Designed miniproteins, single chains, continued (2). Designs and how they scored, part 110

Each design is a single chain, and the fold is of that chain. pLDDT is the mean over its residues in the fold that is shown.

## One batch from the design tools (miniprotein)

Design m7810
Fold by ESMFold2-Fast:
Structure m7810 (fold): chain A 77 residues (1-77)
Amino acid sequence: SSLDARFQALLQELGDLGASQSDIDQLDAAFKAKNKKEFKALLKDIYERFLYRNPDPDVINRLRAVIKELEALLDEL
């Protein structure tokens, strides 16, 4: 579906930014289960771990954009 294609593209972007395969797999499982609470908790954990590593501001800005799009997509479930 169009929703599934958009979701997979956002997971790919998250991976390109440095999210682990384990993070990607957990997000995919939570999304397919429509577990919005777990999905949001996973995004928060990923974001906090990125901040802890003191990354480039451009990476953080891209990460924030991807998270915003993922949260908007979650609202379509």
Scores: mean pLDDT 86

Design m7811
Fold by ESMFold2-Fast:
Structure m7811 (fold): chain A 55 residues (1-55)
Amino acid sequence: SAKLAEAQKVAAEAGRSKGPLAGINAGIETGDALGLSAGEKQEAASAGALAGVRA
């Protein structure tokens, strides 16, 4: 969904700039703000974590 893609983008940007924990937190917080399901918040958090460790 467009909301999931937005949360993944925000999470990945936070992960790349501030590390994997920041990416995880940004994914969950953005997912909550957008009304994403628990599974979608987990996908966003995972994208943030992955971007952080790969940066």
Scores: mean pLDDT 85

Design m7812
Fold by ESMFold2-Fast:
Structure m7812 (fold): chain A 75 residues (1-75)
Amino acid sequence: MQAEVDALEARAKEIQARLKKLIEEETDPNVKRMLELLRRTLDSLVEAAKQNPSVVPLVQRFVDGIEQSVEGAEK
């Protein structure tokens, strides 16, 4: 359980770095706002998992979706 939370936090940190790069390179203000919202959502999901480890499986599913969205935005 602790290892799963640690792995989730590490994944989120990598996704956050990728989102930050996308935000810096984006010129459309609407897309920038959406990426910023996604970044804040990711932070909130990780915090929820740290406070209640029983939601880790649900949070992992949301993080997987966010990661897929980021991969799509990178190309």
Scores: mean pLDDT 81

Design m7813
Fold by ESMFold2-Fast:
Structure m7813 (fold): chain A 77 residues (1-77)
Amino acid sequence: DAAAVKAAAEAAAKALGLTFDAAAIDRVLSEAPPGEETSLATLAALVDAVEAANGTTLSPEQREALVRAIHRRVAAA
C-alpha cells in the first residue's frame, strides 16, 4: 500500500531529524509497479528523495536506518 509506505517514510525521516518532501515521495511511489512499493529499487529511490530534500548527502548509517524504519513500519501496518 503506497499510502502506508509514504506514512512510514515520513515517520522514519522525522525520527532521524530529516526533512520530508511529500511530493517527491508521491512521485517515487506513483512510478513503482503495483505491489513493489517496498522493493529494493523503490526503497532506494525513497531514500534518494529524502536525501535531495535535505540538500546534503546522507551517511550510510542514515540510509540504512531509513530503510529499516520503513520496513518495520510497513510490516506493522
Scores: mean pLDDT 76

Design m7814
Fold by ESMFold2-Fast:
Structure m7814 (fold): chain A 61 residues (1-61)
Amino acid sequence: SMAAEEARIERRAANLREVLISHGASEAEAQKIADEYKALEKEDPERGQRFGVRAVIEVAE
């Protein structure tokens, strides 16, 4: 259902935020990135997925 898909996106955005913080991002930057991921995932799931993966890699370096 659409509601389940939206809940999944919200959970993934929250997980992305926590991962970014654990790798040294500030709470403000991590929230901003998670919000951008959520917006992209809702409009274009492929672009959202690529953005999330790239953000984790760049913060982890």
Scores: mean pLDDT 80

Design m7815
Fold by ESMFold2-Fast:
Structure m7815 (fold): chain A 100 residues (1-100)
Amino acid sequence: MKEIIELAEEIIRLLKEIQEAIKKKNYDEALKLAEELRKKMGQLHSLIEEHGSEEQIKKFAEFAKVFLEAIVLIELKDPEALKKIEEAIELLKELIELIE
């Protein structure tokens, strides 16, 4: 469980860095950060499948869906990507609360 929390917190940090890149209209940097985040998402997914509850798996799936929607908006250079990234951050915070 500690590993899941630490990894989720690292992903939240990357999401905040993506928000800063988008605010600066640096969409190329935001996409590079998103690729790094996808690797950490794969690690988090594996840990949740091995050790997580059904509720944690469902919350991760909600997060993954919102994050993928954010990526499409970043590729389109749509500033609404900021709202989707904020939603993704809140979903990961809720996932951490389900573990603690």
Scores: mean pLDDT 85

Design m7816
Fold by ESMFold2-Fast:
Structure m7816 (fold): chain A 115 residues (1-115)
Amino acid sequence: SPEYQALLDQLRNSGDASQDEIIRLALQALSLSTTVEQALEVFEAALLALKDKPAPVQMEVAETLIIEILRRFSDQRDDVLRRLRLLLGQAFGYMLVMYTKNEELIELLKETFEL
């Protein structure tokens, strides 16, 4: 939709924004996503906006967005996790497990990234 595209473009240009603003924009864009593919596009855009932020900040935002995507696409959890593995790779999976505080998500991430 035009509204989804506008939010996604704003998120892609939010590199100088605060962590809270990037999360807010990403959650707004996710609320308008109708496919897993769109949700992962939002996720990738948010991580690119955070690329110069410290690793704990990147991991905290990644955890927040993964939880929201899995909640939104609960019937497609396996597709979401498989796409996340392909997008992020095993090294990022290790970092995410190290910083994640949600025990259920930690177990899902270990299985997904074959840790």
Scores: mean pLDDT 86

Design m7817
Fold by ESMFold2-Fast:
Structure m7817 (fold): chain A 88 residues (1-88)
Amino acid sequence: SRLEEIKELAERAEEAGMGPYGVVLTLLSTPEEEQEKLFEDVEKEIERNKELREKAKEKNPEVMERSEPYREKNRELLLKKAKELFEK
């Protein structure tokens, strides 16, 4: 489903060091005709960030560890907002 595709993309964005919340909201508010192009653009951004993150992890592994609590808060916020969106 469209929601599952958005969720998978958001999870990949989070793994790449991007905030998943904005990705989910943007895609949910975008017309279907524009969603495919937006998916492609986000996929390219994810790949770019993965490369940057891999390079950063190799040079500064401690920096990666410090960002983990922030990503957990983003996950919690995403889950809360998803519930609000689908309960009304």
Scores: mean pLDDT 66

Design m7818
Fold by ESMFold2-Fast:
Structure m7818 (fold): chain A 68 residues (1-68)
Amino acid sequence: MEVSLDEIERALVRLVIEGLISAEQAQAIGKALKALGPRASLEEVREIALASGASEEAAQRLVELLKE
């Protein structure tokens, strides 16, 4: 399943509000995903979140938000 960059950006904002990632981590993840193009798979989103310093809990929550 692939998700749009707009969906990813909205989910990252929600993770910051929920306290699961910092605003700096959200920017890093967003920039890395933009480099892949306008869409990304859920696996790519998870891998980039973890590589950018997000916890397993934050990465799981991000994937769950993007499944909706």
Scores: mean pLDDT 81

Design m7819
Fold by ESMFold2-Fast:
Structure m7819 (fold): chain A 55 residues (1-55)
Amino acid sequence: HVLKEFKSPEQIELRRQILIHRYPDRVREDDSPEEIMEVEREILSSLPETPSPLP
């Protein structure tokens, strides 16, 4: 199933760079695309979808 998940490597590479920059403790530049996608899923599910109102 990795081939189907690896359908858009350009998106994965961009997401990898973003995740490394924002969450360097969660992802590394030498992680595989599958690992990056798994970590991204976990991070996104942990983040609140709606932003808090301005103080």
Scores: mean pLDDT 64

Design m7820
Fold by ESMFold2-Fast:
Structure m7820 (fold): chain A 78 residues (1-78)
Amino acid sequence: AEEAEIAAMTALVEGVANTIKRQNPELDEEEMKEWVERLIEKARRGTLEKRDKLPELSAAGQASWALEVEEYERRLRE
């Protein structure tokens, strides 16, 4: 159960990162990598929250991230 949940969280974070990168192609590759690594680590520890975001992300990118984390939190509650 836990392993499957962590795998799903990791896939979600990677999916969100890809979506934000597609919507914001001007984002630096290194910034995206650091952001993804931080969020994957938090997901593995079960400490990922809706507020976990980088200020360098555009308003649209941060909004997209918040919606995906909200879905992740909803999934964990079920």
Scores: mean pLDDT 62

Design m7821
Fold by ESMFold2-Fast:
Structure m7821 (fold): chain A 87 residues (1-87)
Amino acid sequence: DLTEALKALQQGLQHPDPNVRLAAVEGLGELAKEAIREGKEDILEEAEKALETAALSDPSLQVREAATRALEDIGVEVLKKAVDKVT
């Protein structure tokens, strides 16, 4: 149930505690990788948008850095899936 997980994690990004937002960022990264594996483009797009917002605008540097790393990991997973399909 990736849609319910996405909604819960998006709510976590709005939490006042930076540790909760950090956990939400990590969860969104894992959710995005699962969406890539399952071919769920809509879930991937929403997760990427949430992570981009966190990377650019979260008041915590640690949360912004985690979101940036999650986006980098997602990019690698997308490329890996594309290469595995062609190779």
Scores: mean pLDDT 83

Design m7822
Fold by ESMFold2-Fast:
Structure m7822 (fold): chain A 97 residues (1-97)
Amino acid sequence: GEAREHYEAAKEAILEAIKKALEGDVKGAEEYAKKAIEHARKLRELGYDEAARLLEEAARLAVEAAKAMKEGDITKAIGLGLRAIGLILDAERVVES
């Protein structure tokens, strides 16, 4: 359904943001995070407020991971990226209910 399509689009955008983050590309991470947040807003309009909140947090963490990587804090960048993936999985469980 429409909610699943917006969830999958947000997930794909966050995973691309994490990929850009690991490359130290802050601007690339921010652009993909913006796309994820736009899909999260559509989920909120459909009544999936918790899923939207989790995906918005995941997108923000991906941008923070990019900044940490650019500063040479690889451990922090990896930790933030893994947390973002965890939030994507939590959001999927909410959309499936």
Scores: mean pLDDT 90

Design m7823
Fold by ESMFold2-Fast:
Structure m7823 (fold): chain A 68 residues (1-68)
Amino acid sequence: MSREERLEELRAMIEYLESIYDTLSPEQQAEAEKIIKEAKELIENPEATDAEISRVILQALEFLSRVK
């Protein structure tokens, strides 16, 4: 997967988290906000590694797996 593909996936995860934000509990909202913040920071950082981007994507997916 290219860096651009990873960043596109990360942006898609942010958009999805923002779309469900109002349906989350206050505790889940705090966790989602933290993930969104970290993701946006990586998108703005040209030095961000593929490993760092993948870590945040996996963190978002793990969070979403718990928000059923």
Scores: mean pLDDT 82

Design m7824
Fold by ESMFold2-Fast:
Structure m7824 (fold): chain A 73 residues (1-73)
Amino acid sequence: TARALLAAGRPEEAARVAAEELLSEDEQTRKRAVHLLLEVGPAALPHLRPLTTHPDPRVAADARAVIAAIERS
C-alpha cells in the first residue's frame, strides 16, 4: 500500500504507511518500508521522529537509522 501511494503521487501518506510498516514482525515488510522511506526522503522525517522513542528498541533503532540516512543524503 505504501508503494501504491507513492506511485499515486502521495508521498506524505506513503511515508506514514511505511513508518507503520516498520512495526511489522515480517523482516521483508520492514526492509521494503525502509527503502520506501529513503525514496520519500525529508518528507518522511515527521513520521519517523515519533518512532525514535517507541518502546520497542528495534523500532526505535530502525527509525533512527532511517532518519540518519535521509539526513546524510
Scores: mean pLDDT 83

Design m7825
Fold by ESMFold2-Fast:
Structure m7825 (fold): chain A 95 residues (1-95)
Amino acid sequence: NVDIQRNNTIQMLNQLSQTGQQVSQVRDVIVSGTNQAITNVRNGNFGGARRVVQTIRDTGMQMSSSQDRTVIQQQSDQAIQAFDDLIRAQQRDQS
């Protein structure tokens, strides 16, 4: 069910946003980016959401804290995987 997958993906993005709020160095980038990604998911633009979260991941990898890098990487990778699953589902429906 695409609607269940979409809602689960939005929950993942909200979790990433909460993590970003705790990391002052990248807070604005992550919070703004996750809000943009959630809007893209709600509009069915999973490719756009994926691109935004990839930018969050790349920004997170520049953090000095290995713990912060690991958490941002894991949460970003989970969201990207969910977007890839949604993109494949959307492509199957168009076939």
Scores: mean pLDDT 83

Design m7826
Fold by ESMFold2-Fast:
Structure m7826 (fold): chain A 85 residues (1-85)
Amino acid sequence: SVDDLVQQIVDDITKQYRDDYPNYEIEVEVTVTQLSDTTTLVTIEVRLHRPGSDRVILHVHQYLIDNVEEKVVDSHVDMPRVLPR
């Protein structure tokens, strides 16, 4: 199902960030937007916080899913940005 695909993407991204940033507090926020009957947009926002820092680094991943074929048809990763407190 599309829900299973979304969960797999989220799990894979979360694991990768925990492996790459072991000393960071990691928060993952997922937004699933149905764009049409055939297309779903998944936005995954990963917030990286170093303990004791007043800064948060935001990484945004976007995946376009074909709902009929239940597959990712496009993906985009934004340049990481530093959020003000």
Scores: mean pLDDT 87

Design m7827
Fold by ESMFold2-Fast:
Structure m7827 (fold): chain A 80 residues (1-80)
Amino acid sequence: MKYKVTITVTTKEGSKTEEVTLEVGESATITIEIDGLKITFTVEVTEDYVGYSVPEELAEKLKELRLKGELEIEVEYEKL
């Protein structure tokens, strides 16, 4: 079973979108560079969920930017 995972990062400079197609049990890395930020996402697809994580070093900075409305991260999942 395949899923298309789409990650969109939006800042004051605009939006960037990256996609990956994963089968259940797979994981992949997506990197988005925007507004001086380099964000590496680890995406995982299981039978029960589709999830993502970011490196701990970036997590606090991204949290601050999101709380200020200066950064939005959208993740969409489509079953193929």
Scores: mean pLDDT 81

Design m7828
Fold by ESMFold2-Fast:
Order: sequence, then structure tokens, then C-alpha cells
Structure m7828 (fold): chain A 67 residues (1-67)
Amino acid sequence: MGKLFNKILDLVEDNPEALSKVIGVQLLYNLGRISEKEALERIREISKELSSPEQAEEIDKLIDKAL
């Protein structure tokens, strides 16, 4: 999980709103408040709402490879 989160954070580093929301998801996951599956689904929704279509597709591909 840590390596996947780092790759996603790198992809959204130029988007402060997406970056802050992904960090929030990582924190909730690390605190045991949400499952890995719930964390990844929240990241997909964040990218769909806040990222370009190309970046959202790249994030989806990274998550699909990890599942």
C-alpha cells in the first residue's frame, strides 16, 4: 500500500485539492478507519472529480494492478 499511495501522490502533486484529499484517505487507512478497498475506491472518486481524464485513467490503472 505505501508504494501505491506514493505513486498516486506523485501523480496529483500539481493539484493541491486532489493531493490534500488523497493524503486524508491515506491517513484514514493508516488509522484503520477504512479498508484498503474503501481507500482505493475513494481515491478513484477523487481522481474522477478533480483530475484530468488522462490522469484519472492512469490512477485507475495503478489501482487495478495493485488489486
Scores: mean pLDDT 83

Design m7829
Fold by ESMFold2-Fast:
Structure m7829 (fold): chain A 78 residues (1-78)
Amino acid sequence: MYVYSPAEQLALERLAKLMGKKSPEDMTPADVVEGMEFLMENPDLAAELAREAGMSVSQLWATVGAFARELQRRRRNE
């Protein structure tokens, strides 16, 4: 299991809610890609999520990218 910081976990939980998911654990790699595209189209929302989580926008993108890689790894091991 990948271990996220409290700030990273908060950012992922907010992204999951925006994507209509109950939690980050309910997201697929495709959901994360869609969420990234949504945030790219809504840069003000991306900046707000990063600020609420106590991180920079660059750290938010790094967190989402790491999460996408982790989900893809889990699916390959099924």
Scores: mean pLDDT 77

Design m7830
Fold by ESMFold2-Fast:
Structure m7830 (fold): chain A 74 residues (1-74)
Amino acid sequence: KDFSKLKGVRIAVFGNTPEINAKIEAVGAVPVNIGGPDSEIETILKKGQVDLYIPNPDDIDKVLEKIAETGELS
């Protein structure tokens, strides 16, 4: 599957784990660690420090597949 549309996309995930980071890196995207509670994520997104936030870690495979096929950031 072609993951070129994910190259360099900065992705933050709630409940981030080494396994999730490995999945993000495997598609050429950049995992971003968010400091503090998820309530601050809206501010981080508005500042353009992250391109995409995934609030449910179980959605990671689904989100990565959708972006790979459509180029749309959720």
Scores: mean pLDDT 72

Design m7831
Fold by ESMFold2-Fast:
Structure m7831 (fold): chain A 105 residues (1-105)
Amino acid sequence: KYVELAEKYRKLSYDYEKKAKATGSPDLSLLSGKYALLGGEYALESKTEKASKYSQDGSLYSLRASTYSYEEAKRRKNVADMQKSTDSGSLGAKSSSKAAQAYKA
């Protein structure tokens, strides 16, 4: 159950990373981050290496989404969107921390 939920949220994080890459939207980047964090929570509950891997993948997708939206906001000189993109990256990093804890079984 928890491993399946971690995989589900990894896939959602990836889908929103792709949308953020296509649009440069910080809102879509933030959704990628939020789903990565949710995946991390379920990975921590499962305490399995498999779920930890899903959470780590989601963390990477979230960080990529953050980069895409940050670079777009920077080109547009939109400081609020730059901050929102940074917040997305922070959620990805938090997911990575939870993935490491899940690996401990």
Scores: mean pLDDT 81

Design m7832
Fold by ESMFold2-Fast:
Structure m7832 (fold): chain A 73 residues (1-73)
Amino acid sequence: GGLPLALDLYNAGIRAAKLLEQGKSVEEAKAELTPLVGEDVANIVAQIAKEASSPEEARKKMFELADKVLKEA
């Protein structure tokens, strides 16, 4: 946890939602995010995206996780 991880989660959430809105799969979004934020963060984002009902819900859940990480820093 900490500020760097929280920032990675915010940025990954924004980018993942945009990729899903553009019609990319969760797997394609994960592949694009992995070199930017690392495999662990990309896996978390992919899991949230699979469980979310919409790209907007996925982004909101990612921001909630990022906020929690930031508060624990």
Scores: mean pLDDT 79

Design m7833
Fold by ESMFold2-Fast:
Structure m7833 (fold): chain A 66 residues (1-66)
Amino acid sequence: KFEEVLKKLREADKDKDGYVSEETAIKILLEVGFSKKTAEEIVEKVSENGKVHGVKLLEAVKEYLE
């Protein structure tokens, strides 16, 4: 769950800048078993200007899995 998100974020961050696109973040959450609605809600909460910071995404996922 959480570890899978972390692994996929590292793989998707080709530029190593700590950010992925909103589309990529949603795809990662879907691939690890979140529903589309939940994935979109999490990404909306943490996205800024069409991008998602990996640390913020991981924090939101951890809070959701609490």
Scores: mean pLDDT 76

Design m7834
Fold by ESMFold2-Fast:
Order: structure tokens, then C-alpha cells, then sequence
Structure m7834 (fold): chain A 58 residues (1-58)
């Protein structure tokens, strides 16, 4: 599942910036949903994670 993939990436020690780039490339139409999941699973504010995903989409 997508949630499991995100958990694996977080557990691997990959930076949130690198995770954002990788996931936006893999799932461009799901960026908003993925950003929300990453925020929830990492415990970071949704606004902080959303900014990383916006930057990764350029």
C-alpha cells in the first residue's frame, strides 16, 4: 500500500525532501494525498510537508 511505502521510506532514514521528490515522481496525481500521509506518519505539520511537495513538483 502507499502508506506502507511511505513508512518504509521514513524508516530508511531518507530526508523528507528526498521522500517528497521520489513520491511526486512516482505519483504525480496523488501529491496532496501523499503529503497529508507523510505529515501524519512523520508527526510534522501538514503545512511544512506540503511546502516540500510543492517544491518537489517544479
Amino acid sequence: SLEEEIRELLASGMSLEEIAVKLVERYPDQAGTIASMVAQLSGKPTEEVAQLFIAASK
Scores: mean pLDDT 80

Design m7835
Fold by ESMFold2-Fast:
Structure m7835 (fold): chain A 95 residues (1-95)
Amino acid sequence: VREALEREIERAEAEAERENRTDLLEEIRLVREKNTVALAEKLVDIALEKGHEDSLAELTGLKKSEFTREKAIEIIAKKLEEQMKETEEALEKLE
């Protein structure tokens, strides 16, 4: 399972490099570094740029009056951190 995840990351890196997708390479690097705040910031900015504010509000649970970029980043960063911890725990149990 751990090997499958590492192979998937390696494949994503190779494809992004072949397609000159520097944005994807940076995202993959942030995942490897476990830099959840920087990854969350990038995800929030992309969603706002594409007009997916409603999706961000739903994902964060924030009301429109409470919605700020900073709050969305904090909530998404926490969710990413929890997801990474759960993934590591699941991988450890399969060893």
Scores: mean pLDDT 67

Design m7836
Fold by ESMFold2-Fast:
Structure m7836 (fold): chain A 103 residues (1-103)
Amino acid sequence: GRRELINRSIGLVLRAIGALQDALLTGDYTAAARELGRIVDEAERLAEESGDVETALFTFRQLRKIVEQLLEAAREAGDEEAIRLAEATLARLDALIARLEAQ
Protein backbone atom coordinates (compact mmCIF):
# COMPACT_ATOMS: atom_id res chain seq x y z
CA GLY A 1 0.00 0.00 0.00
CA ARG A 2 1.01 3.67 -0.28
CA ARG A 3 1.90 3.94 3.45
CA GLU A 4 4.37 1.02 3.08
CA LEU A 5 5.85 2.73 -0.02
CA ILE A 6 6.21 6.06 1.85
CA ASN A 7 7.82 4.26 4.84
CA ARG A 8 10.30 2.48 2.53
CA SER A 9 11.11 5.81 0.78
CA ILE A 10 11.70 7.53 4.16
CA GLY A 11 13.93 4.58 5.14
CA LEU A 12 16.08 5.10 2.02
CA VAL A 13 16.42 8.83 2.77
CA LEU A 14 17.38 8.13 6.41
CA ARG A 15 19.96 5.55 5.23
CA ALA A 16 21.41 8.18 2.84
CA ILE A 17 21.63 10.75 5.70
CA GLY A 18 23.44 8.09 7.77
CA ALA A 19 25.95 7.49 4.96
CA LEU A 20 26.68 11.24 4.73
CA GLN A 21 27.07 11.48 8.53
CA ASP A 22 29.46 8.48 8.57
CA ALA A 23 31.55 10.09 5.79
CA LEU A 24 31.80 13.37 7.74
CA LEU A 25 32.90 11.46 10.89
CA THR A 26 35.33 9.00 9.22
CA GLY A 27 36.52 10.92 6.13
CA ASP A 28 35.59 7.91 3.94
CA TYR A 29 33.73 9.86 1.26
CA THR A 30 34.31 7.16 -1.38
CA ALA A 31 32.51 4.51 0.74
CA ALA A 32 29.61 6.95 1.28
CA ALA A 33 29.44 7.76 -2.46
CA ARG A 34 29.21 4.02 -3.28
CA GLU A 35 26.49 3.53 -0.64
CA LEU A 36 24.51 6.51 -2.05
CA GLY A 37 24.76 4.91 -5.52
CA ARG A 38 23.27 1.68 -4.11
CA ILE A 39 20.50 3.64 -2.35
CA VAL A 40 19.63 5.36 -5.67
CA ASP A 41 19.51 1.90 -7.33
CA GLU A 42 16.99 0.79 -4.66
CA ALA A 43 14.96 4.03 -4.98
CA GLU A 44 14.79 3.64 -8.80
CA ARG A 45 13.61 0.01 -8.44
CA LEU A 46 10.99 1.07 -5.87
CA ALA A 47 9.76 3.85 -8.22
CA GLU A 48 9.49 1.38 -11.15
CA GLU A 49 7.65 -1.26 -9.07
CA SER A 50 5.22 1.23 -7.45
CA GLY A 51 4.48 3.59 -10.38
CA ASP A 52 3.93 6.32 -7.72
CA VAL A 53 5.39 9.41 -9.42
CA GLU A 54 4.85 11.77 -6.44
CA THR A 55 6.63 9.51 -3.92
CA ALA A 56 9.45 8.81 -6.41
CA LEU A 57 9.97 12.57 -7.05
CA PHE A 58 10.05 13.27 -3.30
CA THR A 59 12.60 10.46 -2.75
CA PHE A 60 14.89 11.43 -5.67
CA ARG A 61 14.81 15.14 -4.67
CA GLN A 62 15.80 14.30 -1.06
CA LEU A 63 18.54 11.93 -2.26
CA ARG A 64 19.84 14.59 -4.67
CA LYS A 65 20.21 17.08 -1.78
CA ILE A 66 22.16 14.51 0.28
CA VAL A 67 24.44 13.55 -2.66
CA GLU A 68 25.09 17.27 -3.33
CA GLN A 69 26.20 17.68 0.32
CA LEU A 70 28.51 14.66 -0.01
CA LEU A 71 29.96 16.10 -3.25
CA GLU A 72 30.79 19.42 -1.52
CA ALA A 73 32.45 17.57 1.41
CA ALA A 74 34.40 15.34 -1.02
CA ARG A 75 35.59 18.43 -2.95
CA GLU A 76 36.82 20.06 0.28
CA ALA A 77 38.65 16.80 1.16
CA GLY A 78 40.10 16.41 -2.38
CA ASP A 79 38.69 12.86 -2.71
CA GLU A 80 38.75 12.53 -6.52
CA GLU A 81 37.07 9.08 -6.57
CA ALA A 82 34.21 10.27 -4.32
CA ILE A 83 33.81 13.42 -6.47
CA ARG A 84 33.50 11.32 -9.67
CA LEU A 85 31.02 8.88 -8.05
CA ALA A 86 28.91 11.68 -6.52
CA GLU A 87 28.83 13.65 -9.82
CA ALA A 88 27.71 10.49 -11.68
CA THR A 89 24.96 9.87 -9.07
CA LEU A 90 23.79 13.52 -9.31
CA ALA A 91 23.59 13.29 -13.12
CA ARG A 92 21.57 10.07 -12.77
CA LEU A 93 19.21 11.67 -10.22
CA ASP A 94 18.75 14.75 -12.45
CA ALA A 95 17.82 12.46 -15.37
CA LEU A 96 15.37 10.44 -13.20
CA ILE A 97 13.72 13.62 -11.84
CA ALA A 98 13.42 15.16 -15.34
CA ARG A 99 11.86 11.96 -16.71
CA LEU A 100 9.27 11.79 -13.90
CA GLU A 101 8.43 15.53 -14.20
CA ALA A 102 7.72 14.96 -17.94
CA GLN A 103 5.06 12.33 -17.06
Scores: mean pLDDT 91

Design m7837
Fold by ESMFold2-Fast:
Structure m7837 (fold): chain A 86 residues (1-86)
Amino acid sequence: SDGLKQQQAHGYTLVSSIATSTISYVQTKGKSLSPEDVQKALDIIKKGYEEAYKLLKEGKVTEGILTMIDSVGEAIDLVNKSLDKS
């Protein structure tokens, strides 16, 4: 339906914005992190984005958005734990 297509379009925009903002945050903190921890955080975001995109494509809009949010939480938790050890 047209309504579902609009919700999918909105979901893609939100997921992309969340992913991009989180990548920028990780890169900004990168000077205070090991290169390995930066890469791990970026890999979490990338995997979350790919899983969210798949769910959005299947029409599972809410699940897709929540999957991206969960991945952001995991990446930020890793960044915070890495900063606490430095």
Scores: mean pLDDT 86

Design m7838
Fold by ESMFold2-Fast:
Structure m7838 (fold): chain A 65 residues (1-65)
Amino acid sequence: DPELERKIAELEKFVQELKDKGYTKLAELTYAFGKFWLYRQAGPEYRKEAAEWFDKYAKLIGAEY
């Protein structure tokens, strides 16, 4: 999906900018949640990918036991 790939590239660029500024933890959270959100918005065919990235996000914020 070219539009999804473009949006992921924009997210990756923003995440790298956060890392370059020293916001490493915020960059990791932003990437995990951003990937979840982009897959969720892309449609039901990306439901598995969305769930996998939400699980990664949940672990990073300490929501998973």
Scores: mean pLDDT 85

Design m7839
Fold by ESMFold2-Fast:
Structure m7839 (fold): chain A 86 residues (1-86)
Amino acid sequence: MVEKVRELARLSVDALTVPEARRLAEEIAETEDREKIRELALRLLEIGLETGDEVAIQLGGAILTLLGFGEEEAEELRKRYLEKLK
């Protein structure tokens, strides 16, 4: 699983338009820590949602789904978004 996630991130770097999203994808491609990959993928998804980078949204979401976090991460992002509206 982790190896597939790293390869997906590596192949996606050149398609990312936001420099921070590109950096996060590069970090995912180089790490073997599942929890670190989850943290980086969540941040990648957040950046994609904030900037409209569809590749970052798709990559972050795909990685989180492959790691089994999709539904929980969506709820966490919703809570963070609501906190910003305070």
Scores: mean pLDDT 74

Design m7840
Fold by ESMFold2-Fast:
Structure m7840 (fold): chain A 65 residues (1-65)
Amino acid sequence: MKEEEIKKRAEKLAQATRDNLADLGRDGTVAAERTYKAVEEALKHDDLNERGLAAQKAVEEFLAS
């Protein structure tokens, strides 16, 4: 996965975190930053093995909660 694609995916999940928490009247800045970092770290090494997919799922579940 290219760096640009990694950042794009991380940005989408971070934005969803910010928007969801902001809509609930909560400060999502730190949560969004952590989401971005987690996704970027998981994907930047082409580590799309079971752990990378699990990290992606965990972030998505966190956003859904």
Scores: mean pLDDT 69

Design m7841
Fold by ESMFold2-Fast:
Structure m7841 (fold): chain A 115 residues (1-115)
Amino acid sequence: SSMEEQIESTLEKMVQIHKEKTGKEVSPSVVEKMREILTLVSEAHQYIEAGDFDKALELFEKAMELLDELINDPSLTPGEKSLFVSLLSGLEVDMVGLQIDYPELEDKINELFKK
C-alpha cells in the first residue's frame, strides 16, 4: 500500500481503539497531530530506502520532539496522551530495527534518545 494508505490505516485503528476504550472520539486537533507524526516517520523510512540516513534521523528527531511536547501537554486527556505514548513506542521499535540493520548508526540513534 502507499505511504498515505498506511498512515490512514494506522490512524483509523488507533482512533477506533481509543473510542472502544474510552467511549469518546479523539479530538480533530489530536488526530491531525497523530497524522503529522505518522507522516514524519513514513518520510523518514523513504529517506532510509534512498540511503539518506542523516535526513531520516532528522525527521525521527522532529517526530520525537513533537511527541515529547504532546505527552507533556496539560490540555490533553490521559487517553489522548496514551495515543502519543503508543506512537513513541512504535518509533522506538523503528529505531531499534534501524540500529540492527545499520549498526554504524548506533551512536547517532543513542544521541537522538538523549534529547
Scores: mean pLDDT 84

Design m7842
Fold by ESMFold2-Fast:
Structure m7842 (fold): chain A 112 residues (1-112)
Amino acid sequence: GSAAGTAIARGAAEAAARSPAVRAEVEGATATITGDGSLAGATIAAAVAATASMSAAVEATVEGDTAILKGVDSPEALALSPEQQQAAVDGTVAGVEGVIRGTAAGAGLEVK
């Protein structure tokens, strides 16, 4: 995978790991985010995949409550400057942190 794709996938996984509802693992250019079986975990995994997939440097797949982020070698990813790579990482991390805050706020809502 590209340096940009690897950095984005890793940043997303590290941000997601701040939530107790998901487990994040990174292997090379691939990040796997697995929900704990709760609605919050499934919501975080799906939203992390959606946020990361906005980058041409990352391919995202969701199966159940598991999101798999793969850093890919796209012409767009390889053309990114170091500054653009860092901006993409920062944007993805901020997006994931926003999802975690939103799902944490929703965890107090009891569905009757």
Scores: mean pLDDT 75

Design m7843
Fold by ESMFold2-Fast:
Structure m7843 (fold): chain A 102 residues (1-102)
Amino acid sequence: SDVPVAVMPTKELTVEEGETATLSVTVLSDSDAPVRVEWYREKDGVETLVGSATVAPGETATLELKDLKKEDSALYYARATHTATGVESWGEGTLLTVVPKK
């Protein structure tokens, strides 16, 4: 398949306020062309680009979300785009929940 597959293994993640959350996506592709990864935050019907990377097929891209606040609680997902063809796919996403410090 010429469609890259974005594998996001973490479906849910809970962290305390002030901590760092690391999101990851592993990109699978039948091509040797680099894959562009873009992370989006979806909250209240609004999508915001929050990070990007370019990786080789089979590599894992990571996004660090630092100094988290309660308002950072949202669905985070990755789009993988094949750099030679422009064909894209979407990861299933990680639901991030930021809770008060215990």
Scores: mean pLDDT 84

Design m7844
Fold by ESMFold2-Fast:
Structure m7844 (fold): chain A 81 residues (1-81)
Amino acid sequence: SALEQRIARLEALRERVRKAKTIADLEAIRDEARAQGDRGTAGVIDRLLDLVRKGEISVEEAVEQLIEYLDTRIALLREKL
């Protein structure tokens, strides 16, 4: 189903985020989310990247916040199965 495909895409992005170590890694994940039409996830990554570039948070903190965001989205979609 479309819902199962959407969950699978978010889980794949989550695994990539878990392995991200650099600004370039997060930019690549943002670009993939954007290419998939996931404007919400791409927008969250852009905001976190801006905070990292300004020295307000670390890449590690951005990764942690992004994982929490994705986990929340996945949980909400799973409740609709």
Scores: mean pLDDT 89

